Designed miniproteins, single chains, continued (2). Designs and how they scored, part 105

Each design is a single chain, and the fold is of that chain. pLDDT is the mean over its residues in the fold that is shown.

## One batch from the design tools (miniprotein)

Design m7641
Fold by ESMFold2-Fast:
Structure m7641 (fold): chain A 83 residues (1-83)
Amino acid sequence: MKEAVDKATAEINKLFEEDIQKGYEAAKKNMDAFSATAQAYNDKALEEKDNPQRAEELLRKSDEAGAVANAYQSQAMKAKKAL
């Protein structure tokens, strides 16, 4: 997941230099998408309460998606301040 966060940061930095508004909108859209993915994994983990190993795997995927969403949120806030 470090690779996904690093890639997201690099892409947003490039867009920020070319077009601050596009960078902000791209970061916000990706933040929303990964937040939805994190929620979906969390919901599946709750359904797998009777299988602890599967629930833990799904919660880990939820945490990883949430971390990516948080990285995009940070970049979106930086872009918004520059607008």
Scores: mean pLDDT 78

Design m7642
Fold by ESMFold2-Fast:
Structure m7642 (fold): chain A 99 residues (1-99)
Amino acid sequence: DEEELRKAREEAKEVAEGLKIIKEVEEKKKKNPDIELSEAEKEILKLGEEIKKIEEELEETLKKMDEEKVPAEEIREKINEAAEKINELAKKALEIAKK
């Protein structure tokens, strides 16, 4: 479906831009840990921390599901739930940066 593919591409672009913004703020703080970040940069940094937590929780969940021989459909569901949350946080970082 051409329309579904277009929407998926647009969302992927917004997510990629948001993730890039998060990385830029993280690198800024890494280069100078004592730097006073703006309120927007502090919010973006918190979003990056939330994404890392979701990724860690997903990795632990997938390990348990593999041990329990959970059906592939349930595994896909957990991956999709995590991806959805990460995408929302990335898009939020992009919106904060537009100010």
Scores: mean pLDDT 84

Design m7643
Fold by ESMFold2-Fast:
Formats: sequence, structure tokens, C-alpha cells
Structure m7643 (fold): chain A 71 residues (1-71)
Amino acid sequence: MGPALREAFARLRAAGFEVEVDEAAGTFRVSRDGRPVLSGRYEGDELLDPEVHDVDLWDEAVALIAGLGAA
């Protein structure tokens, strides 16, 4: 997994999301309070075949990650 994606997942965990990563399979799952939010595959820092399970929670997660790039 690339450093940018690793940092994004660390931010999600700090914000109360659960992030499960299988680095051998190149897969991930994101949930919050037991509810699935996002799952898919990754390669380096790229998300492959992302499946959004909860659009509102995913929008919240994206806003948290986007805060990393807001100067």
C-alpha cells in the first residue's frame, strides 16, 4: 500500500471509522459503527473497483481526507 492511502486510512481510523486492510490480497473495507461504508481493491495509492455502501458516510470520509490537501 502506498503512503498517501496509508495516511488516508489512518485519518479515517482517527475519525472513528473502522478500516480493515488485506495487503496480501490488495483489498480493503471501511465501516463505521458496524455499518459498511466503502470496500474495494487498491494498488499503491489508487483505489480499484470501489463499492460505496453508504454515500453520506463516504462523503463525510472524503471531506476528512480532502482536509489533508486544503492549504
Scores: mean pLDDT 75

Design m7644
Fold by ESMFold2-Fast:
Structure m7644 (fold): chain A 100 residues (1-100)
Amino acid sequence: SRLEEALKEIEELMKEIEKIVEEAKKYIQENPDLSEEELYKLVLETKKKILEIEDKINEIISKLSPEDAERARELYLKKMEEVHKLEDELQDLVEEKLEK
């Protein structure tokens, strides 16, 4: 069904967001000599990539019926809770690097 396909696509896109944040965290951990400017650039690039994926999710949801769109939004919001935790962890790493 269209809803099942949309939910699967949203799950895959949400996993891509998680991967983007995890890759940024790894990059900070593997590069102890990153400058403040390089850290801010990394955060901005990470946010840009996330926004591009969120735009794709919104496009998928926009093509669904109102009833199916509500279900898709519920999944998206639930998955965003995990993304927000990863973003908080990324912010903590950035702050730790800026203190040293």
Scores: mean pLDDT 86

Design m7645
Fold by ESMFold2-Fast:
Structure m7645 (fold): chain A 58 residues (1-58)
Amino acid sequence: SMADIRAQLQADRAANQQAVRDLQQQISTTTDPRRIVVLQTALSIQQTAIDIIDQMLA
């Protein structure tokens, strides 16, 4: 049902927000410039996923 899909999207959003927090923590403790770029790219991907989920939930 649409309600079940909405509940799953909300769960996925929460998981992606946790991934964002974890990536931000890794960036804050990382001094390697190349690793920072990789982590920032992963962060951007997670933010895009959250934005898509938010559009689907609207």
Scores: mean pLDDT 90

Design m7646
Fold by ESMFold2-Fast:
Structure m7646 (fold): chain A 86 residues (1-86)
Amino acid sequence: MSPEVKAAAAEANARIAEEHAEAIARLQAGEALSNEELLALAEAALKAYKELAKVAEEAGDKKSAEIARKIAEDLEKKVEELRKEL
């Protein structure tokens, strides 16, 4: 993983932690989240991994870009599934 991708991942994690602190704290406490809360977290993660893939491509880190794209693809499916359950 390139330093640029690592920095972008740290920023994305900090943003998600700030915007979704309450839901993350409840999940870490072993509480079941609602489908609406899970959707919000999945959408935030999807946005972060799409940005990470872009940063990795621009940095020439093809392996990190490939991994980030795969995770984003899986998260897109999860977001679609959660939307159908609401």
Scores: mean pLDDT 78

Design m7647
Fold by ESMFold2-Fast:
Structure m7647 (fold): chain A 87 residues (1-87)
Amino acid sequence: SAERQQEALRRRLELFEQLLAESSGVSEATTEGLRELVEAARRALETGDLEGFVRETRRIVRRIAAEGTDETTRRYAVPTWEVLESA
């Protein structure tokens, strides 16, 4: 159902936010940029804007790939957000 899908996406976003808060080896500017994208994705999800959610999470994936985020955060985000983009 739509509610189950939104709950699963919200839970995954919360886990990514936690991993980002625990991450190391990235610049403060990169971390803040990722937090802004996470906040935009969260707002899109809360308003039922699934296209906006996909757009912002796609930006997160690309930012992680470009900016050299730590291995744990990168490993979590890539499988999760790539599957969402394909759906």
Scores: mean pLDDT 67

Design m7648
Fold by ESMFold2-Fast:
Structure m7648 (fold): chain A 94 residues (1-94)
Amino acid sequence: MREGYILIASAGANVLGAAAALVVGEEDRELAVKHLRRGVEDLREVVELKEKMSELGKKSAANVAESLAKVAEQLEEGEEEAKEARELLKKLKE
C-alpha cells in the first residue's frame, strides 16, 4: 500500500506544519487550519485503505489522527477539524 504510506506521511507533515505555524514566529491560525484540513483529507483516504493496511500502519495512522485532533483542539477555528480527526481516529482503532 504505497499510496497509504504517502498519505500517512502527508498527514503527519500537515500536523507538523500546523504546529509550526502556531509556535514559530508570529501566530498564523489561518495557515494552521489549512494544514489541519489537508491532514484530515489525507486521513480520510487512509481510512478507505484501512482493510489493506498492516496493523502497524493502522496504529501509525491512528497516532497521526490523534496528534491532529490535539493541535486542532487548541484552536477555536479548528473545531471542525478536531471533530473530524476524532471520528477518523475512532475508525482507525476499530
Scores: mean pLDDT 81

Design m7649
Fold by ESMFold2-Fast:
Structure m7649 (fold): chain A 86 residues (1-86)
Amino acid sequence: EEEKIIEEAEKEVKKIIELYKEGKISEEEALKKFEEILKKLKEKGLVNEADVKAALTMFKLEIAKFKGDKETVEKLEAEIRAANAA
């Protein structure tokens, strides 16, 4: 059951990113939909606060790379490196 919930969430996240890249939804709408998925997973005890923060950072990084936003990419990659070094 839990494995299926995580698998379905991963599929939903991929669809959200695809919709954003296709221009069908805004960046704000994509982030909101992703946050709703993370909230549900946290409420079920499947992810902790660190997992949620890491997932949000990775999602924002994917969007920033697609946009060519070099400043945001560098900031988010630095956050990921700092977390891995700690």
Scores: mean pLDDT 80

Design m7650
Fold by ESMFold2-Fast:
Structure m7650 (fold): chain A 87 residues (1-87)
Amino acid sequence: SSSQQSGQTSAQIAQNQIQSTAQIGPGHVTITTDSDPTTSQATGDAVIQGAQQYSSQITSVTVWSENTTNTQTINYDNQTNQQTNSL
């Protein structure tokens, strides 16, 4: 029960970071998490959903974990399906 709940918590943090960054300026967003690879996937999904709400302000999102070298880069275009046209 803990692993999925931990992912959800990190995802909430990522969504808050998206909101703050979107208000600062459009373009590239980098979100740092201190999570395992499994949690990084959940965070990535949350970032995708969050960025979708701010697609006009955010064109790309990068999720980076301090405990893993895995990085997810997601390209959003409000003219296309974001999940289908990800980098």
Scores: mean pLDDT 51

Design m7651
Fold by ESMFold2-Fast:
Structure m7651 (fold): chain A 76 residues (1-76)
Amino acid sequence: DEILKKNHKLAAALEALAMEEKGVPREEIEEFLKKKSEETGIPLEEIKKEYEKLKKKVDENPELREIAIYTGELLL
């Protein structure tokens, strides 16, 4: 299901963003994304692409950054 796949990618991206904001090392974030790829069956490259898209979006909209980080923390 494309919608579920998109939601899983976004959830992983939000969680990674929250980890980055807390100062979690890059290596741990990479391992987290690999684990999410294995659990969901979504290619790691697609999850990373979603993460980069999310970062760009929140950089352009500071109010969305706060909400995205909070949501990611709730998912962790």
Scores: mean pLDDT 82

Design m7652
Fold by ESMFold2-Fast:
Structure m7652 (fold): chain A 76 residues (1-76)
Amino acid sequence: SMKEELREKAEELKEKGEEALRKADFDTAYEYYYQAALIYEKIGDKEKAKELYEELLSRLAPSSDHEKIKKKLEEL
C-alpha cells in the first residue's frame, strides 16, 4: 500500500540521517530526519513523528527552525 511504501521511505531516510550523523554531517542529517518526520506525520504515525521532531529540536535543528519544529510537536 502507499502507506507502507511511505513508511519504508521514512525508515530509509532515517537510516541515511543516522549515517550522516556518524560522519558529523549535521546539515544532511537534519534534512533526512526532517523528511522522515514529515512522512510519519503524513501517514498518521504521530509517535514516530514526535520522536524525530524531538531529536531534531534537541540536537540537529538550527536555531532559526526551532519555532517551526515546536509547532509541529504541538500539532501532533
Scores: mean pLDDT 85

Design m7653
Fold by ESMFold2-Fast:
Formats: structure tokens, sequence, C-alpha cells
Structure m7653 (fold): chain A 62 residues (1-62)
């Protein structure tokens, strides 16, 4: 079946998640953030997401 536009959107989502996971892994390894599994509070999750998003933006701008 021809779902080129929908498949492209899905592929972008998957690729973006992969990039995010790579950044998360690097930040955790460097001790900048804690693993998502360690986070219990919404505030900690929000801060985690903010730091990851900032790093992702920085990498995409490079």
Amino acid sequence: AAQAAHDAAGARGTEARREVMEIEKQLVKEGIIKPLSELKNLDEIAEYSRIVAERLREKRAA
C-alpha cells in the first residue's frame, strides 16, 4: 500500500527517538543527567526532558 507521507512521518519519529536515546546515553554516561528509570517526580522528568531537548537542539544546529 502507498502510505509514503504517513510512513515518512513515522520514520522521522523513530529516527528522532533514536537520536534522543543516543543523547540520553551520552548525558547519563557523563553524569549530567540520571537515567529515566531513576526519576520518580514530574519535576525531575521535566528537567530531564528539557536537558535532553536542549542537547538535541545543539546537535541539530551543528
Scores: mean pLDDT 69

Design m7654
Fold by ESMFold2-Fast:
Structure m7654 (fold): chain A 82 residues (1-82)
Amino acid sequence: VDPAEAARAVRAALERAVAAGEISEEEARRLLREAEEAVADPRVAAQVLVEAAGLEARAAGASEEEVLARVAELRARALAEL
């Protein structure tokens, strides 16, 4: 599990949230700092990558059941690698 990849996924998600007006630039900056510290833990980095994959699937038009199945599969694989 790559912490730098997890941090990039969080940054991309936060940039999209700011562009959509869901959060402020200040809130995004704070959340990114917290996420960068948290993804130093491989288990947290794995969870972030799994959540990011679920959000990408949802954005691509996958059903909620498909998103949940994908997240569950990736979480199980990440847990087996740790």
Scores: mean pLDDT 70

Design m7655
Fold by ESMFold2-Fast:
Structure m7655 (fold): chain A 93 residues (1-93)
Amino acid sequence: SHRERLEELLREAKKLAEELSKKVPEAKETLDAGLERIERLIKEEDLVSAAEQLVDLLTFALKVAELNNVPLTEELKELKKRAEELLRELREE
């Protein structure tokens, strides 16, 4: 289901956000707030908004990783592509 795929992407995003926050502590509050918002939207069954917020969060995380030379850029790019693909599918429903 789209919800199960979104929950899997969120779990992977949480893992990458934790790793990024260890290298760039200044990003932690923004990443944590974004993840909490996405979880709330999933619980409210607003899957389109949840996927949009996930894409935005991953875009932010990727920029932070690139600017700080954290070796997570390829993992973040791949996860972002998967989130964008899911968002496209959700918008076509």
Scores: mean pLDDT 89

Design m7656
Fold by ESMFold2-Fast:
Structure m7656 (fold): chain A 82 residues (1-82)
Amino acid sequence: GTTRVTLTLIPGDELTVSGPFTPEARRVLEEGKDKLPKGVGVHIEATGEPVDSQSARGLLDAAVNMAENGLLGTTRTFTLSH
C-alpha cells in the first residue's frame, strides 16, 4: 500500500499528528520533538496505510532539515510505499 504524508513547520512548540500511525511511530515522533529548535512546531498528517516507526524517523529528520534551512511555515508532502 501507499501512504501520503503532509509535514508543516509552524511557529510554536506543539507537535500535532493526525491520520494512520502505528503506536511505535507516534512514540518516535513524540520522543523526537526535542530534536527541533525551540519555537518550532510540526503538524504531520497521513492518509492511506499506517506510518511505521522507520518512516516516522525519516519524517523527523526531514522536519529537522527544514528547520535548519529556515523553512518555517513551509509544507512538504511525502509518498511512502509499503
Scores: mean pLDDT 83

Design m7657
Fold by ESMFold2-Fast:
Structure m7657 (fold): chain A 61 residues (1-61)
Amino acid sequence: AIPQAVVDAAVAELEALGVPTPEQTAAIAAKYGMSPRELLRAYLDHQVDEGIELIRAAVFA
């Protein structure tokens, strides 16, 4: 299992980009030892927890 602190750091870096490209998402995922799918899932879970559901569809085309 990937430590939660690593997941949190990856999600924070992705959020800092505003509107990340697929290439930026893949690069961040690789940096933290995650797949792009794992990072996307963690990011969407974080957005849902904050009640920002409408934004999730705009971030990942």
Scores: mean pLDDT 72

Design m7658
Fold by ESMFold2-Fast:
Structure m7658 (fold): chain A 94 residues (1-94)
Amino acid sequence: SMEERIREALLAYGYSEEEVEELLEKMRRVIELAQRGAPDEEIRRATRELVESAKSEEEIGVAKAYFSAAHQAGLITQEQLDIVIEVIEEHLAK
């Protein structure tokens, strides 16, 4: 699964199990909101919380890959992916 690949990669890079689980939980929260049909603004807010709490740009890169993979797997719509990526890119641009 996507989460297993992310867990293995981050652990190999020296992240703790706790840090990996914290990031995965935040990413799962965004997917859960999208799948429940939450308003765009609620998805934006959860994504902002995720990127603002990120400890590195590497974590943000992992999150972008996760949401792109979730879209390819049919878990979120293209419109929902566009919202998530927009928030991430706005954060990175500052």
Scores: mean pLDDT 82

Design m7659
Fold by ESMFold2-Fast:
Structure m7659 (fold): chain A 74 residues (1-74)
Amino acid sequence: ARALTERVRAELSPADREAFDLAAEYFREHLVPGETLRVPEEVWERLVELAGSEERAQEIATLAHILVSDELAA
């Protein structure tokens, strides 16, 4: 649900929000319901740069994947 996505975005720092938006937009464009999607290295590098660590980028990407998957399934 977009309302939940917006609430999550509001709780993130500006840098984490930018990383979240990048991941969410990528998943909205490329994710097919019921399928797994690998993030390209170029996109992943940008997520890590914005999030400040691979661990944080993974958390943000996972959250974006869950929220976008729910959005697309509805």
Scores: mean pLDDT 76

Design m7660
Fold by ESMFold2-Fast:
Structure m7660 (fold): chain A 86 residues (1-86)
Amino acid sequence: MSEKLKEEQEKLMREAYEKFDEVVNKIAKTGKLSDEEMRLLTYALYYRQLEVEKALSEDPQAAMEAIKKRREERIKYYKDLVEKLK
């Protein structure tokens, strides 16, 4: 059912994000991706896309505001990181 599917999806998404950081670090070290690591990256991106689409369909205005705020935070975080590297 819809409610159980949503709960299952949140679990998979959390696991994918947790593994994502490990995969990114491994890429930096080895310069190579295994099939498993490529699959994990695909899962993380796929679930993130589904979350965004679902949020937009349920409450487009609230979803847009949340996306805008997250985008601004990401830009700020990235700018701060770039400035520190100077």
Scores: mean pLDDT 62

Design m7661
Fold by ESMFold2-Fast:
Structure m7661 (fold): chain A 71 residues (1-71)
Amino acid sequence: MSPEEREIVDNFLLRVQEIVQDKSLSLDEKIQRINELRDEFLQQNKDNPQANEIIQDVTDHVIGWLRRQQA
């Protein structure tokens, strides 16, 4: 992974963490915002396939984790 792709992934992870830790947001609002953030990053980084794969994997793992916290 290039240094540029790592920076993209690190920025995405930081923003996901901010959404997850936001106590003012419901579970559904967190999931919606994370999906919107994923779509933004994928659209902006279409030429960075490795970063995009990691962004998708992180999104799936975080949403899966959030849904399990309600069960």
Scores: mean pLDDT 83

Design m7662
Fold by ESMFold2-Fast:
Structure m7662 (fold): chain A 84 residues (1-84)
Amino acid sequence: LEEEADKLVQKADELEKEGKYFEAARHYIQAAEAYARSGNIEKAMEYVRKALEAGSKADLTPEEVARLIGGILRVIGIIEDNLL
């Protein structure tokens, strides 16, 4: 699943370069989920941080904030499950 995560990172980097910060943050969260599922906790946390940075640059609606928080909570849940 690292190949899937790498593709999501490439897409997120492209979207951030285009100024599409919410879409970039969402893709970083999806990459973090994929890294977490593969057991790569270090990269999962790195891309959660990048998602928060991208989100902070966006003028997010309350609904978009809720979606990003939901995604981050999913990543944390996967990490906790993998740590037993």
Scores: mean pLDDT 82

Design m7663
Fold by ESMFold2-Fast:
Structure m7663 (fold): chain A 85 residues (1-85)
Amino acid sequence: SAAEKAEREKKLKEAREILEKNKSEGVLELAEEIGKATEIFEEIVGAEPTLTEEQKKKIEEALEKEKENKVVSGWISMLATATEL
């Protein structure tokens, strides 16, 4: 449980580094949406080790919405994997 949470936090940290690199490369139109998704994931990892059904649905909807942008969809997929979606 605690070890799994630590591993998940490590994956999220790695994903955040990719997000920062992509922002510098000009992922501007989706930066706010990615930022909000990251904020939600960080709050969940800190307060609750598992996602609620509502939060899982939001992540799936965000992934579907942004699937045409490979960079953003990859970022969301990494977050989903880190949170065991």
Scores: mean pLDDT 55

Design m7664
Fold by ESMFold2-Fast:
Structure m7664 (fold): chain A 56 residues (1-56)
Amino acid sequence: EEELKEIREKTAELLGLYFDNKYVKAIEDALSKYGKEEAERLIKQVNEEIERLLQS
């Protein structure tokens, strides 16, 4: 139970670093150039990719 909590925290930290380095930059760029709709599409796509990674 506590072991699962530690894994969850580490996973969240890794995802945060992933967003800061790659996905956040892409989302901000899309928001600035194409608006909120395109940024929302990227957010959905990123969430799908993260879910795939977490399932692996």
Scores: mean pLDDT 62

Design m7665
Fold by ESMFold2-Fast:
Structure m7665 (fold): chain A 118 residues (1-118)
Amino acid sequence: MKMEEARKLIEEARRLVREAERAFDEGKYEEALRLAGEAIELAREAIKTDPSLLKEAAEVIAEAAGVAAQAALAMGKKEEAKKLAELAEEIRKAAEEGNAEEVIRKAEEAARLIRELA
């Protein structure tokens, strides 16, 4: 069922965010970026699978983008860190407005930026 598939994607994305936070704490910034990027992609697929999970998936995406922003900042990538932090806030706002298309678009932008940093 689509709901079970989407929930599994969100739970896996949350696990990857926790692993990204651990990698960041250990000074493994490139690993933290990779894990955060994977979390964003899974949460984005969850929204496409079941749009009713928009708010839960968007929160995971915003948390992952936040970890990526911290990792980018630690790597001296100040402009990219600022952009990732702005995207996290914009994703939360779009989710509050129920705008799934905007959440998916901004999540794709964040994932692309993370790939360029890793």
Scores: mean pLDDT 89

Design m7666
Fold by ESMFold2-Fast:
Structure m7666 (fold): chain A 55 residues (1-55)
Amino acid sequence: MEEIEKVREEYQKKLDEAAKRGIAEGKSTQELIDEFNRILEEYRKKIEEIRAKKK
């Protein structure tokens, strides 16, 4: 469970950084949403992999 919490924290930071950079670069709301969805999908895959290995 500790490893899952660490991954969650790392992806939270990635989302925050993506939002800040996207806004600074003038990305549209739709572009930001698409980027967030990709980051969230990677997060889901990481969590599933950890759970599968650490049953």
Scores: mean pLDDT 78

Design m7667
Fold by ESMFold2-Fast:
Structure m7667 (fold): chain A 75 residues (1-75)
Amino acid sequence: MKLFEISGFPKEKFDELVKRVKAVVDRFGGEIVEYDPENNKIIVAVPEDKAEEALRALRTVAAQFGAEVRDIGPA
């Protein structure tokens, strides 16, 4: 698995972003592994063979919320 961190979004958008991120990771056979609403941060895990495609989709969603997506290494 590859881990991605999504951060830098407005606190009031947390629930909306979580729903959209979940739809993306579910499509790629991944999951949300950590929720950190106090720090406006979500960590997701995706299969390594889907990681590049998932990262592109996650960055597209994150940009709509002013958020960033970081590759934080293997799970």
Scores: mean pLDDT 82

Design m7668
Fold by ESMFold2-Fast:
Structure m7668 (fold): chain A 78 residues (1-78)
Amino acid sequence: SMSQAIQHANQSRQISINIGDSDTVSYVDQMIKSLQQNNIGRAQSYMVQSVQILMDRGRVDASMQVSDNFQKAIQSVQ
């Protein structure tokens, strides 16, 4: 459901806020908009970009948590 998708995406947003990564927060907000527009491919692109940025910044645990929550969000709208 869209409600569950937004809930999972917001968990990724909270993680991004807690680690102080404003770029990842921005990408999560764009992913939520893409899911609301039923644009799964665009949402997946923002997920990949968020995970890549976190990995590049040495935030391995955060990247795994963000990836897991994004996958759950996408699955909730399929």
Scores: mean pLDDT 81

Design m7669
Fold by ESMFold2-Fast:
Structure m7669 (fold): chain A 60 residues (1-60)
Amino acid sequence: MAERRELIAEAEAAGMTVTVTDLEAISAATLRALLENAKIHKQKEIKATAALEAGAPEAP
């Protein structure tokens, strides 16, 4: 029961916009998989940007 509430909170924190009707139609497993994929992509992008900022002195 608590899992759905947590998934909704995570989705909102990740910037996903969905209606409660859509969330009821989508299984918790599917929603979880979407969130996991989004988290991986976001973390990878943040890390890549941070590495460029730290390692590259902006010299072309």
Scores: mean pLDDT 65

Design m7670
Fold by ESMFold2-Fast:
Structure m7670 (fold): chain A 96 residues (1-96)
Amino acid sequence: SEEEKLISEINKIIQKIMDVVNDLKAGKITLEEAREKFKEIEDEIMKKYPGINREKVKAMLDAILEAAVAGDEEALKTQISKLFLYLYIVGLEKLK
């Protein structure tokens, strides 16, 4: 279904975010490199989700990176869940 494709697409974006977070936690990349990678993810989201609010996406990604830097696993999970829900709602509106 189109909804299953949407969920799969969102999960791929979340996986890219988690790869950056895990590389940052492991000391494989710097915070500056993580910010650059998050900017690339932001641009991918803007391309795939027409009509999405860029400032809101940026704020959500910034909150995810802040939680990751702080080592706050609960905040990280909460911010990832918020981004998932936002992309899901916007994606469903696009399917109408």
Scores: mean pLDDT 88

Design m7671
Fold by ESMFold2-Fast:
Structure m7671 (fold): chain A 93 residues (1-93)
Amino acid sequence: SKEEKIKKIIEELKKAIEALKEGKFTEANIHLSKFLELLAEVKLDEESYEEVKKLLDEFIEIGKLEEETKKQLYAFLLDAYGAPAEELQKILE
């Protein structure tokens, strides 16, 4: 079920991106919340981390999210991957 959880994480983030592109901010937030809930339940390998990060980068760019929100989203992603806190600074640059 780890593989199924990772697939659902990717699917929910893709749905959040699609909703955001359509200007459906409530739907985008619902899918982002599901993404974060699933992300908290799993440990990402490098391949899954790279795929999820690419999608999260797209979500943040399209949403033009404030720096604090962007920081929080990347912190959740890095926690799921098991990366040290110092990696957050590199992503934000």
Scores: mean pLDDT 84

Design m7672
Fold by ESMFold2-Fast:
Structure m7672 (fold): chain A 102 residues (1-102)
Amino acid sequence: MIPQYKSIGLTSLARLIHAAFQSGPAAQAALQKLLERVGLNSPEEIEKLRNQDRNVLGVLWLNLLTVAGGIALTDFVDALAALSDELRALIEELIREYAAHR
């Protein structure tokens, strides 16, 4: 009931973060601003996240969102989707796939 869906959601978020790092300067800059908002403000630390294991990224994002208080996982995903139609399509596809699994 409780750990499964969060774990799947965080894995999807980690994949979207990796996609944003590959999408070009505008997407990378917007992602950097979102990460700075949740307290991760070192460009070197942000770049290291690109190469981290997805499970480690998932735990990190959960902790950062909890500390930020005002930033929900859904809001972060919606902000990434606003960067491009391609990222939005990917988000919707991943949500549909993982919604089918409990």
Scores: mean pLDDT 49

Design m7673
Fold by ESMFold2-Fast:
Structure m7673 (fold): chain A 94 residues (1-94)
Amino acid sequence: MEAEREELRRKAYEYADLAEEYLKQGDLDKAREYLLRALDYALEAGDPAAEAARFSRLVVEEDFEGIRALLRRAGYSDEDIEKILAKIKELLAK
């Protein structure tokens, strides 16, 4: 469902922005929740749930090259990938 996937991509950006706002407020728990939700939406836009689980593992392991490769394969632009990775790095750096 292409229309459904486009909506999921839009939501991914929306939740990533919310995660950044919560990070600035010092609410790390909510920031993490929204960031993971943004990543979940981004993966569902291009890949099945199995890929989402793998992606989550790459995030925990800080395998940014693996994350980049997966997102590129899913059809994300370099700019989209950089935005997602920037949010992940911000959360992990804390």
Scores: mean pLDDT 65

Design m7674
Fold by ESMFold2-Fast:
Structure m7674 (fold): chain A 82 residues (1-82)
Amino acid sequence: KERYVRAQVDYLVDLLKEAGLEELANEIRKLTDELIAQGKVDEVQKILDKYLPKIQQAYARGDVEAVKKIAEELINELKKLL
């Protein structure tokens, strides 16, 4: 389960870096690493399952502003778990 969640985070981080959103990518990696270390793997997976498809859809449309906005919402949800 942890390996699967880390793979999804790696995918999201790479996607955000390709979109020019490296700062958001780094913040997501830091937050998810901390939450996984706290044993909150299931909570992180639930948030990724909700937001990752939305980010993928926005990226597929070339809508970088939507990718940024959804990634910011994802970060806010992750911060609530700290």
Scores: mean pLDDT 86

Design m7675
Fold by ESMFold2-Fast:
Structure m7675 (fold): chain A 74 residues (1-74)
Amino acid sequence: MSLEEQKAAARLAVSALYGREVPAVGPGPAPKTLSAEGEEIVARTLEALERSGYDPKAVEDYVKRLVAAAEKAR
């Protein structure tokens, strides 16, 4: 399973939890802080990925960047 496949699955999971498509994010550091709601979305996304057979640690920073982008776009 490639990192690109895991990123695609992560973006789908985050989009499903927000009820809308979240935009793709470029390379960059994980955000230092998220809202309590954002932290919950990250935790739920990583749990869903692990249950689906993905490695959540491989995409954790990417998931945090997706959630931060979704929060900023509100």
Scores: mean pLDDT 76

